# Designed miniproteins, single chains, continued (5): the designs that were tried, part 32

Each design is a single chain, and the fold is of that chain. pLDDT is the mean over its residues in the fold that is shown.

## One batch from the design tools (miniprotein)

Design m17086
Fold by ESMFold2-Fast:
Structure m17086 (fold): chain A 74 residues (1-74)
Amino acid sequence: SADDELAKALREYGELLARAFREERDPALLRQINDISAKTSAELAALSRAGASTEEKLAVVKKGIAELEALLAA
């Protein structure tokens, strides 16, 4: 279900963030990780307040994962 996909994506996102903050030592990259985290959290909070669909929330989480993966692949 879409709810199961969102739960999985949120778990993957959280695990990726935790790894990034634990392992990254570059202050510039840490700032970028924090910016992605803050933006994703703000967008999800806004969508939840607006009663947005599970699909819209999933899209935001997947975008956050993609941005983090791109940043960490360097």
Scores: mean pLDDT 87

Design m17087
Fold by ESMFold2-Fast:
Structure m17087 (fold): chain A 81 residues (1-81)
Amino acid sequence: LLKPNKLLLDIFKSVGATSDTLSMDEALNGIYKYLEKNKLLDPNNPGIANVKGTDLGKIFKVDSLDVFDLEGIEKIIRSNS
């Protein structure tokens, strides 16, 4: 189980996480729910999320996120857990 840092955990709690620990599948689902809830997916380029200026972008230290790069997202989640 992952134990995210406070900033990333606040993201997961904003999309329905009820525990301070998550599986990787729960964490990945939380990221996608956050992107959808905040309308960060470009309808013309749905494989890329614009996270610049968001809490998620600040935590991950990126301006954009390739939503199909599961390995890259997992690595960033682990670095913040």
Scores: mean pLDDT 80

Design m17088
Fold by ESMFold2-Fast:
Structure m17088 (fold): chain A 61 residues (1-61)
Amino acid sequence: MEAGRQAAEEATRLANDGGYKKGGSGSGEGSARAFRLMNETGDEVGGSAAGDAGMGAFSNS
């Protein structure tokens, strides 16, 4: 849970930064990166909360 929270915040920053750094919207590449980071953290702790947080980053792109 705590690892998921940290990953969620970092993934959101990466998605937002990647969006305009790549010269496009983060709904594709940025969100994919955020989701992957969430999935790796969630798999480590075995919690679905990280995945749910990743969906939030997707809508914020």
Scores: mean pLDDT 53

Design m17089
Fold by ESMFold2-Fast:
Structure m17089 (fold): chain A 83 residues (1-83)
Amino acid sequence: SSEMEQEMQEAIERAQAKIKEAEKSKDLKKQAEIYKDVTVELSVLYFDGMRENNFVPTDLMNEVRNLMYESQERYLELRKQLE
């Protein structure tokens, strides 16, 4: 739906802004927290888009999935550095 498309686009924009601010910080713990939060938010939206068959464009679903996966990988990398 157009509402779901708008919600996903806004979530992508929020996630990108948070990541940009996180990467300006030298605080690896804060970076890890942000990437974890981004991963969780995007995973919920991706699951809802898939499960409800909301006719979300494939390109938008792929953008959410890719950003979610990249954020998860960065979170796991940062977590290993902090252990």
Scores: mean pLDDT 84

Design m17090
Fold by ESMFold2-Fast:
Structure m17090 (fold): chain A 57 residues (1-57)
Amino acid sequence: MERYVAKHSYTATEPDQLSLKKGEEVERIGPPVGARVPVRTKDGREGYVPLSALEKV
């Protein structure tokens, strides 16, 4: 199971994206699509986030 942590706060700019707080942990729920990855937060929100905003744990 692959997990990431948000390196900084991220604000969604498209309807398929998630807003994240700095230090928020997310789980990968599908394969990366270009520079973006589909993730799920601990509270059940799902969407795409740029890989550049995430750090692998």
Scores: mean pLDDT 81

Design m17091
Fold by ESMFold2-Fast:
Structure m17091 (fold): chain A 61 residues (1-61)
Amino acid sequence: MSEEELAEAVVEAVRAGKDGEEAFRRAMRVLTQAMDAGEASDEAARAAGRAGKEEAERLGL
């Protein structure tokens, strides 16, 4: 997942309302953990985007 896909997933979660902040926090947590583990930036962004998208999908977005 590209950085653009991550941004789109976060924007859609925010537009859906109440749980957008939670999806964003999940994505940022995954990004931070992946970067701390020494992952490449593209791998970290992909993991974060996936986590944010999964949470958004759980919320019906």
Scores: mean pLDDT 65

Design m17092
Fold by ESMFold2-Fast:
Formats: structure tokens, sequence, C-alpha cells
Structure m17092 (fold): chain A 73 residues (1-73)
């Protein structure tokens, strides 16, 4: 189920190290795009932006912002 996979990946991204985030973000974007609900896709993008703003690591924040843009397309 794409929604369940997207939720699990978001949980993993929240606690992930900088080295883990690029791969998790890529998998999350793929899972989120399989969800055929544009409202959920917007919610996912907003959650990624929230995680980026909460991040103290600019590299992690940049990856999450890019992933949010990809989900919003």
Amino acid sequence: EAEEKARKLLDEIETASVDEVPQLAKEFVEAAKKVKDPILQVAYAMRLLALAFDSTDPEKAAVLIEAAREVAK
C-alpha cells in the first residue's frame, strides 16, 4: 500500500542521519507519487518542509526541500 509505505518513510526520514536522508527521500517521492490523492500529496510536501525547517543540518534540509518540490509536481 503506497500510503502506508509513504507514512513509514516519513517516520524514517524524521530520525534519519544526513547520510541516510537522500535515499529515504528518493524512495518517499516514488511512494508519494503512487498515491493518487492530490490532497495527500500536498500534505506530504508540507510535512517534508516542516521537517526541513526543524532540521539543524542544512544538507538534510536541502534534500527535504527538493523532495517536497518533486512531490508537489
Scores: mean pLDDT 79

Design m17093
Fold by ESMFold2-Fast:
Structure m17093 (fold): chain A 64 residues (1-64)
Amino acid sequence: MDAETTLANGLAAAGSAGSSNAGALATIGHEMYKAGAVTREAAEAAARAPSGAEGKALLQQGKT
């Protein structure tokens, strides 16, 4: 179990997501939270982000 690898891969995936890709961001954030890489608050905020870039920034702010 590697929270560091999950964080890195999750941030890369979120950054590659298109604008208004809330479904993808919600899935990425949930998996990162489940792996212990980010807080629940960060995962929920990323799911509501209007773009992958904003979702990535929110996930990075909530890293644990």
Scores: mean pLDDT 70

Design m17094
Fold by ESMFold2-Fast:
Structure m17094 (fold): chain A 113 residues (1-113)
Amino acid sequence: LDDVVELLSLSMAGDALRNGGEGEKLEKGNGEWYRVTVDSNGNILSKEKISREEAVRLLAEALLRSLEAAGALTPELRELIEEVRKESIENKLSPSEFLELLFARRVELARNA
């Protein structure tokens, strides 16, 4: 699950990386979360320790930006992501648990549509 969070965050940075710019990704190490800035060659430019709350916030913001860029962000999906972000922060969930909750609630909404 942590690998999925890292892969998803790197994927969401993909446009900047493809254009030779800098991208931000999330990385887990020794039970801590880090915001890592990378260049298009995969070099680490900076690595900053962040809280689980900040990691969830950054992942949610990156997901919203990625969906908007893809033309896939509906008002309902935006509201769902914002609510799940709030619940995850209030319940002190990890970024992986935030994604699990988001997917579970998205599947439930699709089944009841």
Scores: mean pLDDT 73

Design m17095
Fold by ESMFold2-Fast:
Structure m17095 (fold): chain A 57 residues (1-57)
Amino acid sequence: AGPAVGAEADVYSSVGEKIAKVKVAGVGGDYAGGEVLEGGEYTGKRSGGLLAAAGYP
């Protein structure tokens, strides 16, 4: 039930601000890799400080 390849997802900080947008480039068993479409470097928290939500195409 992870993101599909080619889907776009918004990345949010722990304070609810959108900090990046990524496109899913590949999915493995328990992981997914993506290409950053928007946003640059962020300081973010480690281990669960980020949320990702998929939007409709």
Scores: mean pLDDT 51

Design m17096
Fold by ESMFold2-Fast:
Structure m17096 (fold): chain A 79 residues (1-79)
Amino acid sequence: DEYEKAVELNLKALEANKKGEALEAAKLAKKGVEYALKSKADATKVAAAAIDGVGLAFEAALIAKKQGDEEALELALKA
C-alpha cells in the first residue's frame, strides 16, 4: 500500500533527522510525500502523511543549512 510506504518513509526520515543525516532525511521525506500523494487512501490520511513529510523535509533543510550541505538543502526544498 502506497499509504503504508509513505508512513514508513516518514518514520525513516524522522530517524535520519534525529541523527543529523540531512541528505538522507531529505530523500526519505521527499519520497514519503510522493507516496502519500500517489496513495488511494482517504483524503484525511493522504493529507496527514503529506503534511508530515513536508515537515520532515523542512527539518532536514534546517539541518542541511546548519551543516552547509547545499545538495541536501536543495533536495529538501523540493519536497
Scores: mean pLDDT 81

Design m17097
Fold by ESMFold2-Fast:
Structure m17097 (fold): chain A 90 residues (1-90)
Amino acid sequence: MEEIEKLKKELEEQQARLDSITAEMKRLNDLVEKNGPLAVMKELGIEVESEEEARKKLRDLVNQLTADALIAVGDIIETELKIKKLEEKR
């Protein structure tokens, strides 16, 4: 059925989005571990006056990416549930 095919395509797009967010989080974590929070802010073109300010802004960025990832996970679960519900109507 066309509906299941559309939902499967939507699921693939949602999974790709989650993968992209996860890759960005890993990139930021690797950069912080290697160079510290000041280097991350410099790489992003964000001007900071102190390591404390850099840590705060980095935490805000990580929190935003985490929120985006949770939304993507929620969308995936909802789409998977819709597919399962349609497959049960055999």
Scores: mean pLDDT 82

Design m17098
Fold by ESMFold2-Fast:
Structure m17098 (fold): chain A 75 residues (1-75)
Amino acid sequence: SVDEAVARLEKVKKETLAEMKAHGMPQEVIDAAQKEFDKIIEEIKRSTDPMQITKLLLRAMALVTEIRLQIRRLE
């Protein structure tokens, strides 16, 4: 459901932003990531198509993967 997808992404957003902060990423980079998560969440809220919602969830997972790769480069 849309509500379940939104709740899941809000949790992933919170956890990912906390990881970025814990690893000392600059605030401007954290803000940019927050903006991208918020954009994906808003697009899910506007969607009535289950396929579109699935594609948006995959985009969010790709964003998390990219962020974690960047964090690993800072270690």
Scores: mean pLDDT 85

Design m17099
Fold by ESMFold2-Fast:
Structure m17099 (fold): chain A 65 residues (1-65)
Amino acid sequence: MEKFEKFKEEVDKLAKTMGIEVEIELRDGKVVVKVNSENKKLEEAFFQQAESLAKSYGLEVEKVE
């Protein structure tokens, strides 16, 4: 639980810094990340960073539209 909370805090901060909208949910033991941005390159860059953060916390992550 605490690892997921820390991950969520870091991802929310990253999304705010990059000016994008994101939704994060824990489902079936995996972190589901929905990224919304008008800039698709920025969206992909964000997801790569979020995936790296999740891995550092020992979490599996999936990207959803």
Scores: mean pLDDT 76

Design m17100
Fold by ESMFold2-Fast:
Structure m17100 (fold): chain A 57 residues (1-57)
Amino acid sequence: MSEEEKLRAAAVAAVVGGGLSPAEAAEIIRRELGIKASVAEVRRAVREGLALLEAQA
């Protein structure tokens, strides 16, 4: 799985599943996965991840 795919999955899990803000999600993703994403990148990853989940449903 690519780093981009990991970021999308983690961002959706943290923001949508965990109710965290994009800034809180960015900090957790950086700490737990070592992926250095900006808040804007986390917001984009959430949108992309949700679109992919919707397409799979």
Scores: mean pLDDT 80

Design m17101
Fold by ESMFold2-Fast:
Structure m17101 (fold): chain A 78 residues (1-78)
Amino acid sequence: KPKPDLSKGEPVIGKLTDAARERLKAILAKLRGLPDPSAVTDEEIREFLKKLSDLAGDPEATAAYMRELQRAQAELDA
């Protein structure tokens, strides 16, 4: 069954607070080695959420990606 809205991830991004969006941009920038979190676009956030959904069927890939997210988040909090 087609799920056009879910494939776009737009509702999740629209539900993020400004602080949550900026936090996610900072994490994604760190994962990509970008110097500036503002370089991360809403499109990259959508791609990230889409990838997490796709990875849900692969527990090892999901675990690896979650470890990278936790590392980036811990470094931002340090």
Scores: mean pLDDT 64

Design m17102
Fold by ESMFold2-Fast:
Structure m17102 (fold): chain A 65 residues (1-65)
Amino acid sequence: SDLDEVRKKVQELLEQASQRLTQLQEQGAPVSALQQAVQALREELDKLAKEYPQIRDYIDSVLSV
């Protein structure tokens, strides 16, 4: 289903963000750089929620952890 594909996309974005945050931490990047990476993830997830409003509760759930 379309929603299953969107959920997979959410998981891909979370995995990519996790890898980026790990790289930034390993490089000793400032907290502001980590915050920018998190904000970029939130903006990408917001774009998906605008296209697929049914996924918003799922996205909000994963962002709360």
Scores: mean pLDDT 80

Design m17103
Fold by ESMFold2-Fast:
Structure m17103 (fold): chain A 72 residues (1-72)
Amino acid sequence: GKEKYLNELIDAMIDIVEKNSGRTLSDKERKEMRELLRKLLKDIEEGKEIPQQHLDDLQTLIAKAEEILKKK
């Protein structure tokens, strides 16, 4: 369902961030990032205003994560 896809998308986004950072994220950092990304994606779906800087970064990350999921 939509929730399963959302969780897979968020996990792919976190993996991209970890790869781009050049270091392994801790379990705490992964949990905090998962919660932040879930909130941001829900806010976008509900049509809430999101700061443009966060939108641009999130849009880029979503596009990369979707591309990875399409190749599976």
Scores: mean pLDDT 74

Design m17104
Fold by ESMFold2-Fast:
Order: structure tokens, then C-alpha cells, then sequence
Structure m17104 (fold): chain A 75 residues (1-75)
């Protein structure tokens, strides 16, 4: 559903995502800082899917999966 993919994720859910990433063992300080920036600026489910995929590809599998799970909750 393209409309759900492009819709802004509610700030409350992005703040929940920040907390999930902070609790994730493979999350780096840069990963946490990036997700905090997304929470402040706003993000779409599509952006979370793309970032999650990139994080998995570079070996941050736990953090990437958390972003994919968050995106799928909004699709």
C-alpha cells in the first residue's frame, strides 16, 4: 500500500523506535543518533524500510530488523 508507505509515521511511534534501538545490542551510537534525528524530523515507513535494509546489509542485523518491524507495523 503506497499511501501507507509514504504516510508520516506518528512521532509517538518514532520515539518508541528510538527506545527499541537504544535497547538493541548491535546498535552503535551513530545508529541511535540517526534514529533520534528521524524522530525529530519525521520519517515515513518507506524510509524506515530502506534504512533497515541498509543496516542489515552492513551487518547491524538486530538494529536493521527493529526498523523493518517498526515500518511493517505501519503498512
Amino acid sequence: DLERLLAPVPREKLEELVARVEATPDATEEDIALVRRLAERGATAAELLLLGGVLIAIGHKGTGQVLLDAANEHI
Scores: mean pLDDT 84

Design m17105
Fold by ESMFold2-Fast:
Structure m17105 (fold): chain A 62 residues (1-62)
Amino acid sequence: GGGETSARAAEEAARAGDEAAASTGAWQMGKLGPEYGRRAAEAAERAGVRLAADAAHQAMKA
């Protein structure tokens, strides 16, 4: 539960350019699994927040 809400929050943080919030959210989404991790990584990539995209990818591998 809560995955969808967390995904929206991470996507909005990335769009707003809040790199710290976006990275934290992306990491948590990556830990929930590849479905949410992929979503967070793609949102961060579209927003240009590489740190958040890297966090999601790393969390999915951990």
Scores: mean pLDDT 75

Design m17106
Fold by ESMFold2-Fast:
Structure m17106 (fold): chain A 67 residues (1-67)
Amino acid sequence: MDLYERSVEDYLASLGIDATGLSPAEKARLLFENPPVLSEEKKKILEEIAEKLREIGDEFQKELEAK
């Protein structure tokens, strides 16, 4: 449902990596391990996507920590 997650999933799928069943935090990790070659404009979009995924990952971690 998050468009940022969809963009990351699509990119990873282009590399042969199936990320559709993974958490947002795991998707962010895979994206950092497999960075795309992007123009400056697209790099800014990637930073936005990475920030969004980190926020979702942080919320998930906080929920687990708070039980």
Scores: mean pLDDT 67

Design m17107
Fold by ESMFold2-Fast:
Structure m17107 (fold): chain A 81 residues (1-81)
Amino acid sequence: HMEELEKAIELAKTGDPEALVEAVRTLIKHADSLPKEEVRRAAEEIMEAAKPHLDSFDAGVAMIAAATLLVSLDREAALKR
């Protein structure tokens, strides 16, 4: 699953809006199986790749999904103490 996520993020860096959606979908699918630090980093990379392309609906969806995942991780970290 790490290989799938890495490939999706690499494709997202090409600026293809559909690739951004696939990258965030792959990240969400594997979020429970990945270290939280890796999930956070991947979400941040997807958000950065999406910023120049926010005129695209797909890039906007990817940005919102990645940001939502990041917020969820921050809440879980606070609860674990």
Scores: mean pLDDT 74

Design m17108
Fold by ESMFold2-Fast:
Structure m17108 (fold): chain A 63 residues (1-63)
Amino acid sequence: KLEERLAETRERLEALGVPKEWIDHYLNRLKEFLEKLKKKGYSDEQIDKILDTFVKAAERALA
């Protein structure tokens, strides 16, 4: 589930013209952060909302 959402986010950022190296670094960091939250007891729904928030913030920052 998380891996699928990260792959979709990658495609969206690539469509916006973001360099692949930046996408790789950003998504790897985001994945590590979200997996740490899962270990801390955050629910899949909470993780999904956090992921959506970061994706929207990144898209807005890139215009």
Scores: mean pLDDT 76

Design m17109
Fold by ESMFold2-Fast:
Structure m17109 (fold): chain A 94 residues (1-94)
Amino acid sequence: DDDISTLDGIGIGLDRVIDAVRAGDYDTARRGIDQMRRQVQSLQSRYPSSSSTLLSILDRARRHVDAGDGDGAIVEFRRGRDQVDSTRQQIQNQ
């Protein structure tokens, strides 16, 4: 399933940016956020509510990264993981 594969890619991306932030690699975190935003945008027509929530989370995470607040960024990325898991369950129940 292309949508499930996209969600799995977003989940992997979230784990990767958490690791990058923990390592102090904010440039990798920014690139990861930009890639995940494009992936989420590809889901908007089919899952508008979940996509809107994920984009909002990524926007808040980006502000924390730009402020050098790694802990705040990780909190947002973990919210993103919960949203990915919830969205995946919704797709699997259809």
Scores: mean pLDDT 89

Design m17110
Fold by ESMFold2-Fast:
Structure m17110 (fold): chain A 96 residues (1-96)
Amino acid sequence: SLRELDAELQKAADILAKIPLSEEERERLRAELAAAAEARYAALPEEELARLFERLREAAAEEGLEFPDEATARRGLLSMFAALELVKRLKELLKK
C-alpha cells in the first residue's frame, strides 16, 4: 500500500540519519538520488509507464484516495524511484 511505502521511506531516512555522513555528503546523496530517479523515469517504455499509472490509480482507490493528475502521479513515481535508489545505496554502504 501507499502507507507501507511511506513507512519504508521513513525507515530508510532514519537509517540514513544514523550513518555518519557530513551535511555536504548528505546533500550530494540527495542530488544523486534525484538524478537516478529522473534517468529511470526517462528510460521507461510508454506501455510500462501506462501500467504504473494504472497500478497507482488502483492503489489510490483501494486506500480511498483521489487519484491525482498525471503530473502529480509523475512526481509520485519520481519519489518512489528515488526511495528505491536510496535503499540500494544504503545496502551498498553497508557492504563490507
Scores: mean pLDDT 72

Design m17111
Fold by ESMFold2-Fast:
Structure m17111 (fold): chain A 78 residues (1-78)
Amino acid sequence: MKLSSLETLETLPTEWLIGMLSLEADDEEAVRRILEVLSKRKLSPEQVARLQEIRAQLEAQGADPALLARIDEIIAGN
């Protein structure tokens, strides 16, 4: 599946971006773009918890270890 442009993703709420990671789990480029936007945002504890849940889902779906490591960096930074 193809997502909207990076500029469009930057206008979306953080919770929607986290949800989109789950929906776009099979599109590595889409996941990468969403993670790029999320890496620039400060997350609330609730948003961090949701991101951890999505990380577990992506891992179960066989996501690239490099993308999982990027998620871990975003979580650790908050």
Scores: mean pLDDT 76

Design m17112
Fold by ESMFold2-Fast:
Structure m17112 (fold): chain A 96 residues (1-96)
Amino acid sequence: MEIDEAIKLVEEARKAFEAGDRDTAIQLVDEAIEKVVKALEKLPPNSEAQYLLTQAIGLLEQARRLLRSPTGDYDKAVELLKEAIELLKKAKEVLS
């Protein structure tokens, strides 16, 4: 459930940014990170899902830093959000 919520939040963050609402995009990325962290806490250590969720957190934190910068590489931020969505979807498949 938390992984599904995180995927939705990252997709909404990307749409908000593409619509010109960077502040909303940053807020949604922060909320997505919280959902991924909560999902991670429920997993056994050293699981494939734990690895994938940890990688997704790293990508989301990188995207957040780029979005917060007035001179950030916004194309790279969007790429990182898309890559995070793919990792979250893969983690969901591993857990299903």
Scores: mean pLDDT 84

Design m17113
Fold by ESMFold2-Fast:
Parts: C-alpha cells; structure tokens; sequence
Structure m17113 (fold): chain A 73 residues (1-73)
C-alpha cells in the first residue's frame, strides 16, 4: 500500500539524513541531528504522498534543515 511505502521510505530517509548530518555537521548535538533527520524524513514522506517517485536531493534537504534549525536557535 501507499502507506506502507511511505513508512519504509520515511525510515530510510531518517537514517540517511542522520548519517549525512553527522558527517557534514559534526558540531551538531545528537538532539539537533535527530531533529534534522525528523524534518527531512517528514519532507520525503510528503513528497512521496504528492508524487509516485519524487527526486529528493538528500544532501540539499539536510543542509536546508540545518540552516532552518540554526536560524531558530
């Protein structure tokens, strides 16, 4: 089902975003890394809901989420 696919893709996106945030932004706390990963996973889930096969640049999404997080700090 679409719901099952969204769940799987979201879990993969969360894991990938967390790994990328840890590699690209080693100054972030564990809590900040998890927040970035949650934001990216949510955006990917929404993209999948709106499009069957969305093209998502994970590095770009992680960088944008980090910028947003830093601006709200």
Amino acid sequence: SLESRIQIVSEIAFREAKELAEKLFPDLSEEEIEEVARRVAERVAEAVRSQDHPKVDMEKEVREAVEELRKKK
Scores: mean pLDDT 79

Design m17114
Fold by ESMFold2-Fast:
Structure m17114 (fold): chain A 68 residues (1-68)
Amino acid sequence: SQAALLVQNFLKKVGVQKSAALQEALIQEASKFSVEVVQAALQDSEGALRLAHAKSVEEFKAILQSYS
């Protein structure tokens, strides 16, 4: 999905070290959200910072839900 692609590209660019398993899980979770929600979170400096440093799928999901 476009949402998953946006998150994949963001994670490659941001440079915060994450395991391959966590990265795949975050990309898969993003696919459950609309492109508009993911874009809103990534375009907000606070949202982008929070997403970059998320340590779990649950934390990542909670951040995206706050933009829904």
Scores: mean pLDDT 84

Design m17115
Fold by ESMFold2-Fast:
Structure m17115 (fold): chain A 87 residues (1-87)
Amino acid sequence: DELIKKLEEELREKLLELLEKYKPEAEKIREEKDLEKYKELQKELLLELMKLLGLPEEKIEELKKMIENNEPASKIYEFLEKQILEL
């Protein structure tokens, strides 16, 4: 089970790197109270997380379009739940 352990370690490292990448920018934006920049960072973080989870490019593009079209958070959540369950 060496392969599973390595995959878990690699995924964990990539997730931590992603979180660390966005953390300082999110904190700056929160201090500045720039809600629009914070929303854009949240959208970008969500797309990067879905890529790391192995969503196909087609589904990432669909998610990006939903975000650009200002779909309600509930609809985005339903889409994500379905995609994650189908992985």
Scores: mean pLDDT 73

Design m17116
Fold by ESMFold2-Fast:
Structure m17116 (fold): chain A 97 residues (1-97)
Amino acid sequence: MAISREQLREIMERVAEIVKELKDKVSDLELLKKLLQAVRELAREQGLSDEQIDHLVAVLLAAFAGFSEEEIREMLLAAGLSEEQAEEIVRTLEEIR
């Protein structure tokens, strides 16, 4: 299932904002909880299906579980995202680590 570039941008901009606000102020677990809640809410607002939301949540969990950037990129591509969209997400997740 394809997520549009516009939908992805809105979600990732909010993820980046949350990371910048909280990454040095809360635990990784609290940051992850906040990100998962925000991603689910924003993805629903952008009209993403539950399956697309589950894919994004799985990617965030993989990032926090210590999966490599390459493995995360492969997961995003398997979820129907473009290579450019996958790279943007990977870059944002690097800011969290």
Scores: mean pLDDT 68

Design m17117
Fold by ESMFold2-Fast:
Structure m17117 (fold): chain A 65 residues (1-65)
Amino acid sequence: LVLVLVVAINLKGLTPEEREKAIAEAAERAAGLLEKIADYIKEKNPDLEIETVIVVVEDPNVPLT
């Protein structure tokens, strides 16, 4: 089973360094959430192999990071 989480973040007005930091922080938060979901699925299906994928995308309509 592959779990894919797409996270939209607003990077408007950030420097390249701030963009990298914001993306990393968003990915870390997303990883935590996805891990909880994966753990829940594993609890119900302990023999199931779970792979997780996180995709971070820029969306100017999301609140500023």
Scores: mean pLDDT 77

Design m17118
Fold by ESMFold2-Fast:
Structure m17118 (fold): chain A 73 residues (1-73)
Amino acid sequence: AKLTVTADGDSLVVEAEIPGAKTYAVLVDGKAAAVAKETPVRVPVAAGTHTVRVVGVDENGRLVGEASATVTT
């Protein structure tokens, strides 16, 4: 799995590539933030250090991979 998270002002730009994933669920600090079929995804966040977790799911809702990163805004 590949995950790149970039701080951009008051937002995080999340780019993920997980083999077999049809949908990506993005969690910030353990809370659901976005669900998308493609990345990058922009997520608004408060200033500070955040943990980003991305979960890839296939067409049947089966978890096929995940990745996480820490970023400071």
Scores: mean pLDDT 82

Design m17119
Fold by ESMFold2-Fast:
Structure m17119 (fold): chain A 55 residues (1-55)
Amino acid sequence: SHHEKAREAFLEMAKQWSPAAQQQLIAWLRREAETLDPETQAFVDAVVAGLEAQL
C-alpha cells in the first residue's frame, strides 16, 4: 500500500541517522501519537517498531 511504501522509504532514510537521533525521533513519535486518531496511531506504532528493529 501507499502507507507501507512511505514507511519503508522513511525507515531506510533513518538508517543514515545516529542511534541517538533515531531514539529521539521514537520518543517524539510516541508522544505525538497520543494526540492522533487510532488509525494514524497504528501507522506511527509500525514506524516506531521498524526504527527499534534497526537499532
Scores: mean pLDDT 78

Design m17120
Fold by ESMFold2-Fast:
Structure m17120 (fold): chain A 105 residues (1-105)
Amino acid sequence: MKEKYEEIKKLAEELGLDNRTIAALLLSFLEDPSTADVFLEHVPEEKREAARKLVELLKSLTPDQKLEILEYVIDELRKRGEISDETYDAFRARLEAVRARQAAA
C-alpha cells in the first residue's frame, strides 16, 4: 500500500495535482468509474501520458485499497488543515456512501 500511495503522489505531482484533488478524483472513480474518461479528456496533451498512468494505477487498485488510500489522504489533509471541517465531513459522507453501496452489492 505505501508503495502504491508514493507512486500516486509522484504522478499527481507531475500533473500538478494537490492532495485535495487526489482525494476528489479517488472518490469520483469509486462512485463512477467513467469519471476516468472525463478526467483524461480535460488533461492537456503534454500531461496525458502521466494522467493515463495515474488512471491505470488507480484502476489496478481494489475498491478496498482505494478506500484505504482515500481515508489516509483525507485524514492527512484534515491534520494539516488543508481542508475545512465542512469539506472533510463531505468527503467522509461520500466515502461511507461508497462503502454502503459496496456492502449492498
Scores: mean pLDDT 75

Design m17121
Fold by ESMFold2-Fast:
Order: C-alpha cells, then sequence, then structure tokens
Structure m17121 (fold): chain A 76 residues (1-76)
C-alpha cells in the first residue's frame, strides 16, 4: 500500500511535497487541515484512470493549496 501511494506521489507535482514540508514546520492544526484535504485529493487521483481527470485534480489541489496558503498568510 505505502509503496503504491509513494509511486503515485512521485507523479504528482512538487506542490504536494512542498505543502507537506511547510505544514511540518508550522505544526499542529494547519497540518491536520491540509493533510485531510490532501488525502481527499489523493483519493480522487487514485480513483481516476483518465489523464485529463488527473490533471484537473492536480489543478484543483494547486488552487486549494495556494488559496489556503494565502489565507494563512493573511491571518498572521
Amino acid sequence: EAKKVEEILKELPKVLEETLAVLRERGDEELAKLAEKTAEFLEKYLNTKDEEERKKIIEEYKKFAEEYNAKVEAEK
């Protein structure tokens, strides 16, 4: 299971990797929220076989990550 997820994550944009790194630095509540949303996007990605659908999911995740980061920055 873990290896299959890791292989798929390698195909995902580095946005996911960078997002997880930022969350680890920030700590608790933000980590939980972004982890939950990331899991939702990962589940959608795993359930699709169409490359165009995958691109759409990745695009939605990038948009979400950017909006979430902007929100966090604004709330500082």
Scores: mean pLDDT 65

Design m17122
Fold by ESMFold2-Fast:
Structure m17122 (fold): chain A 96 residues (1-96)
Amino acid sequence: SREELEEQAREFVDYVLQDIPSSEFPEDLRNAVVQLLVDAIENNEDLSTLYEPLRQLLPRKPYLRIASVLRFFENMGVPMRDFLKLFKRLKKIAES
């Protein structure tokens, strides 16, 4: 469901940007990034389509962090539909 994708996208964003102060990444931007990720997944867009919208939406530091993680998954050949699921698995392994 869309709600489940939104929860997964929030987990992704919160983890990747955990050290960014709220002044540089306020809730409005967080919600906008979450919706952007969910929309891209539902539309089965390529991961590469996220870079330009994220660049326009985010300050430099949050953008570079998210873009670096997306580039990592893109370089691994991970499709858009699977990236949040794979991220969650990798996060669980890293936290173990």
Scores: mean pLDDT 83

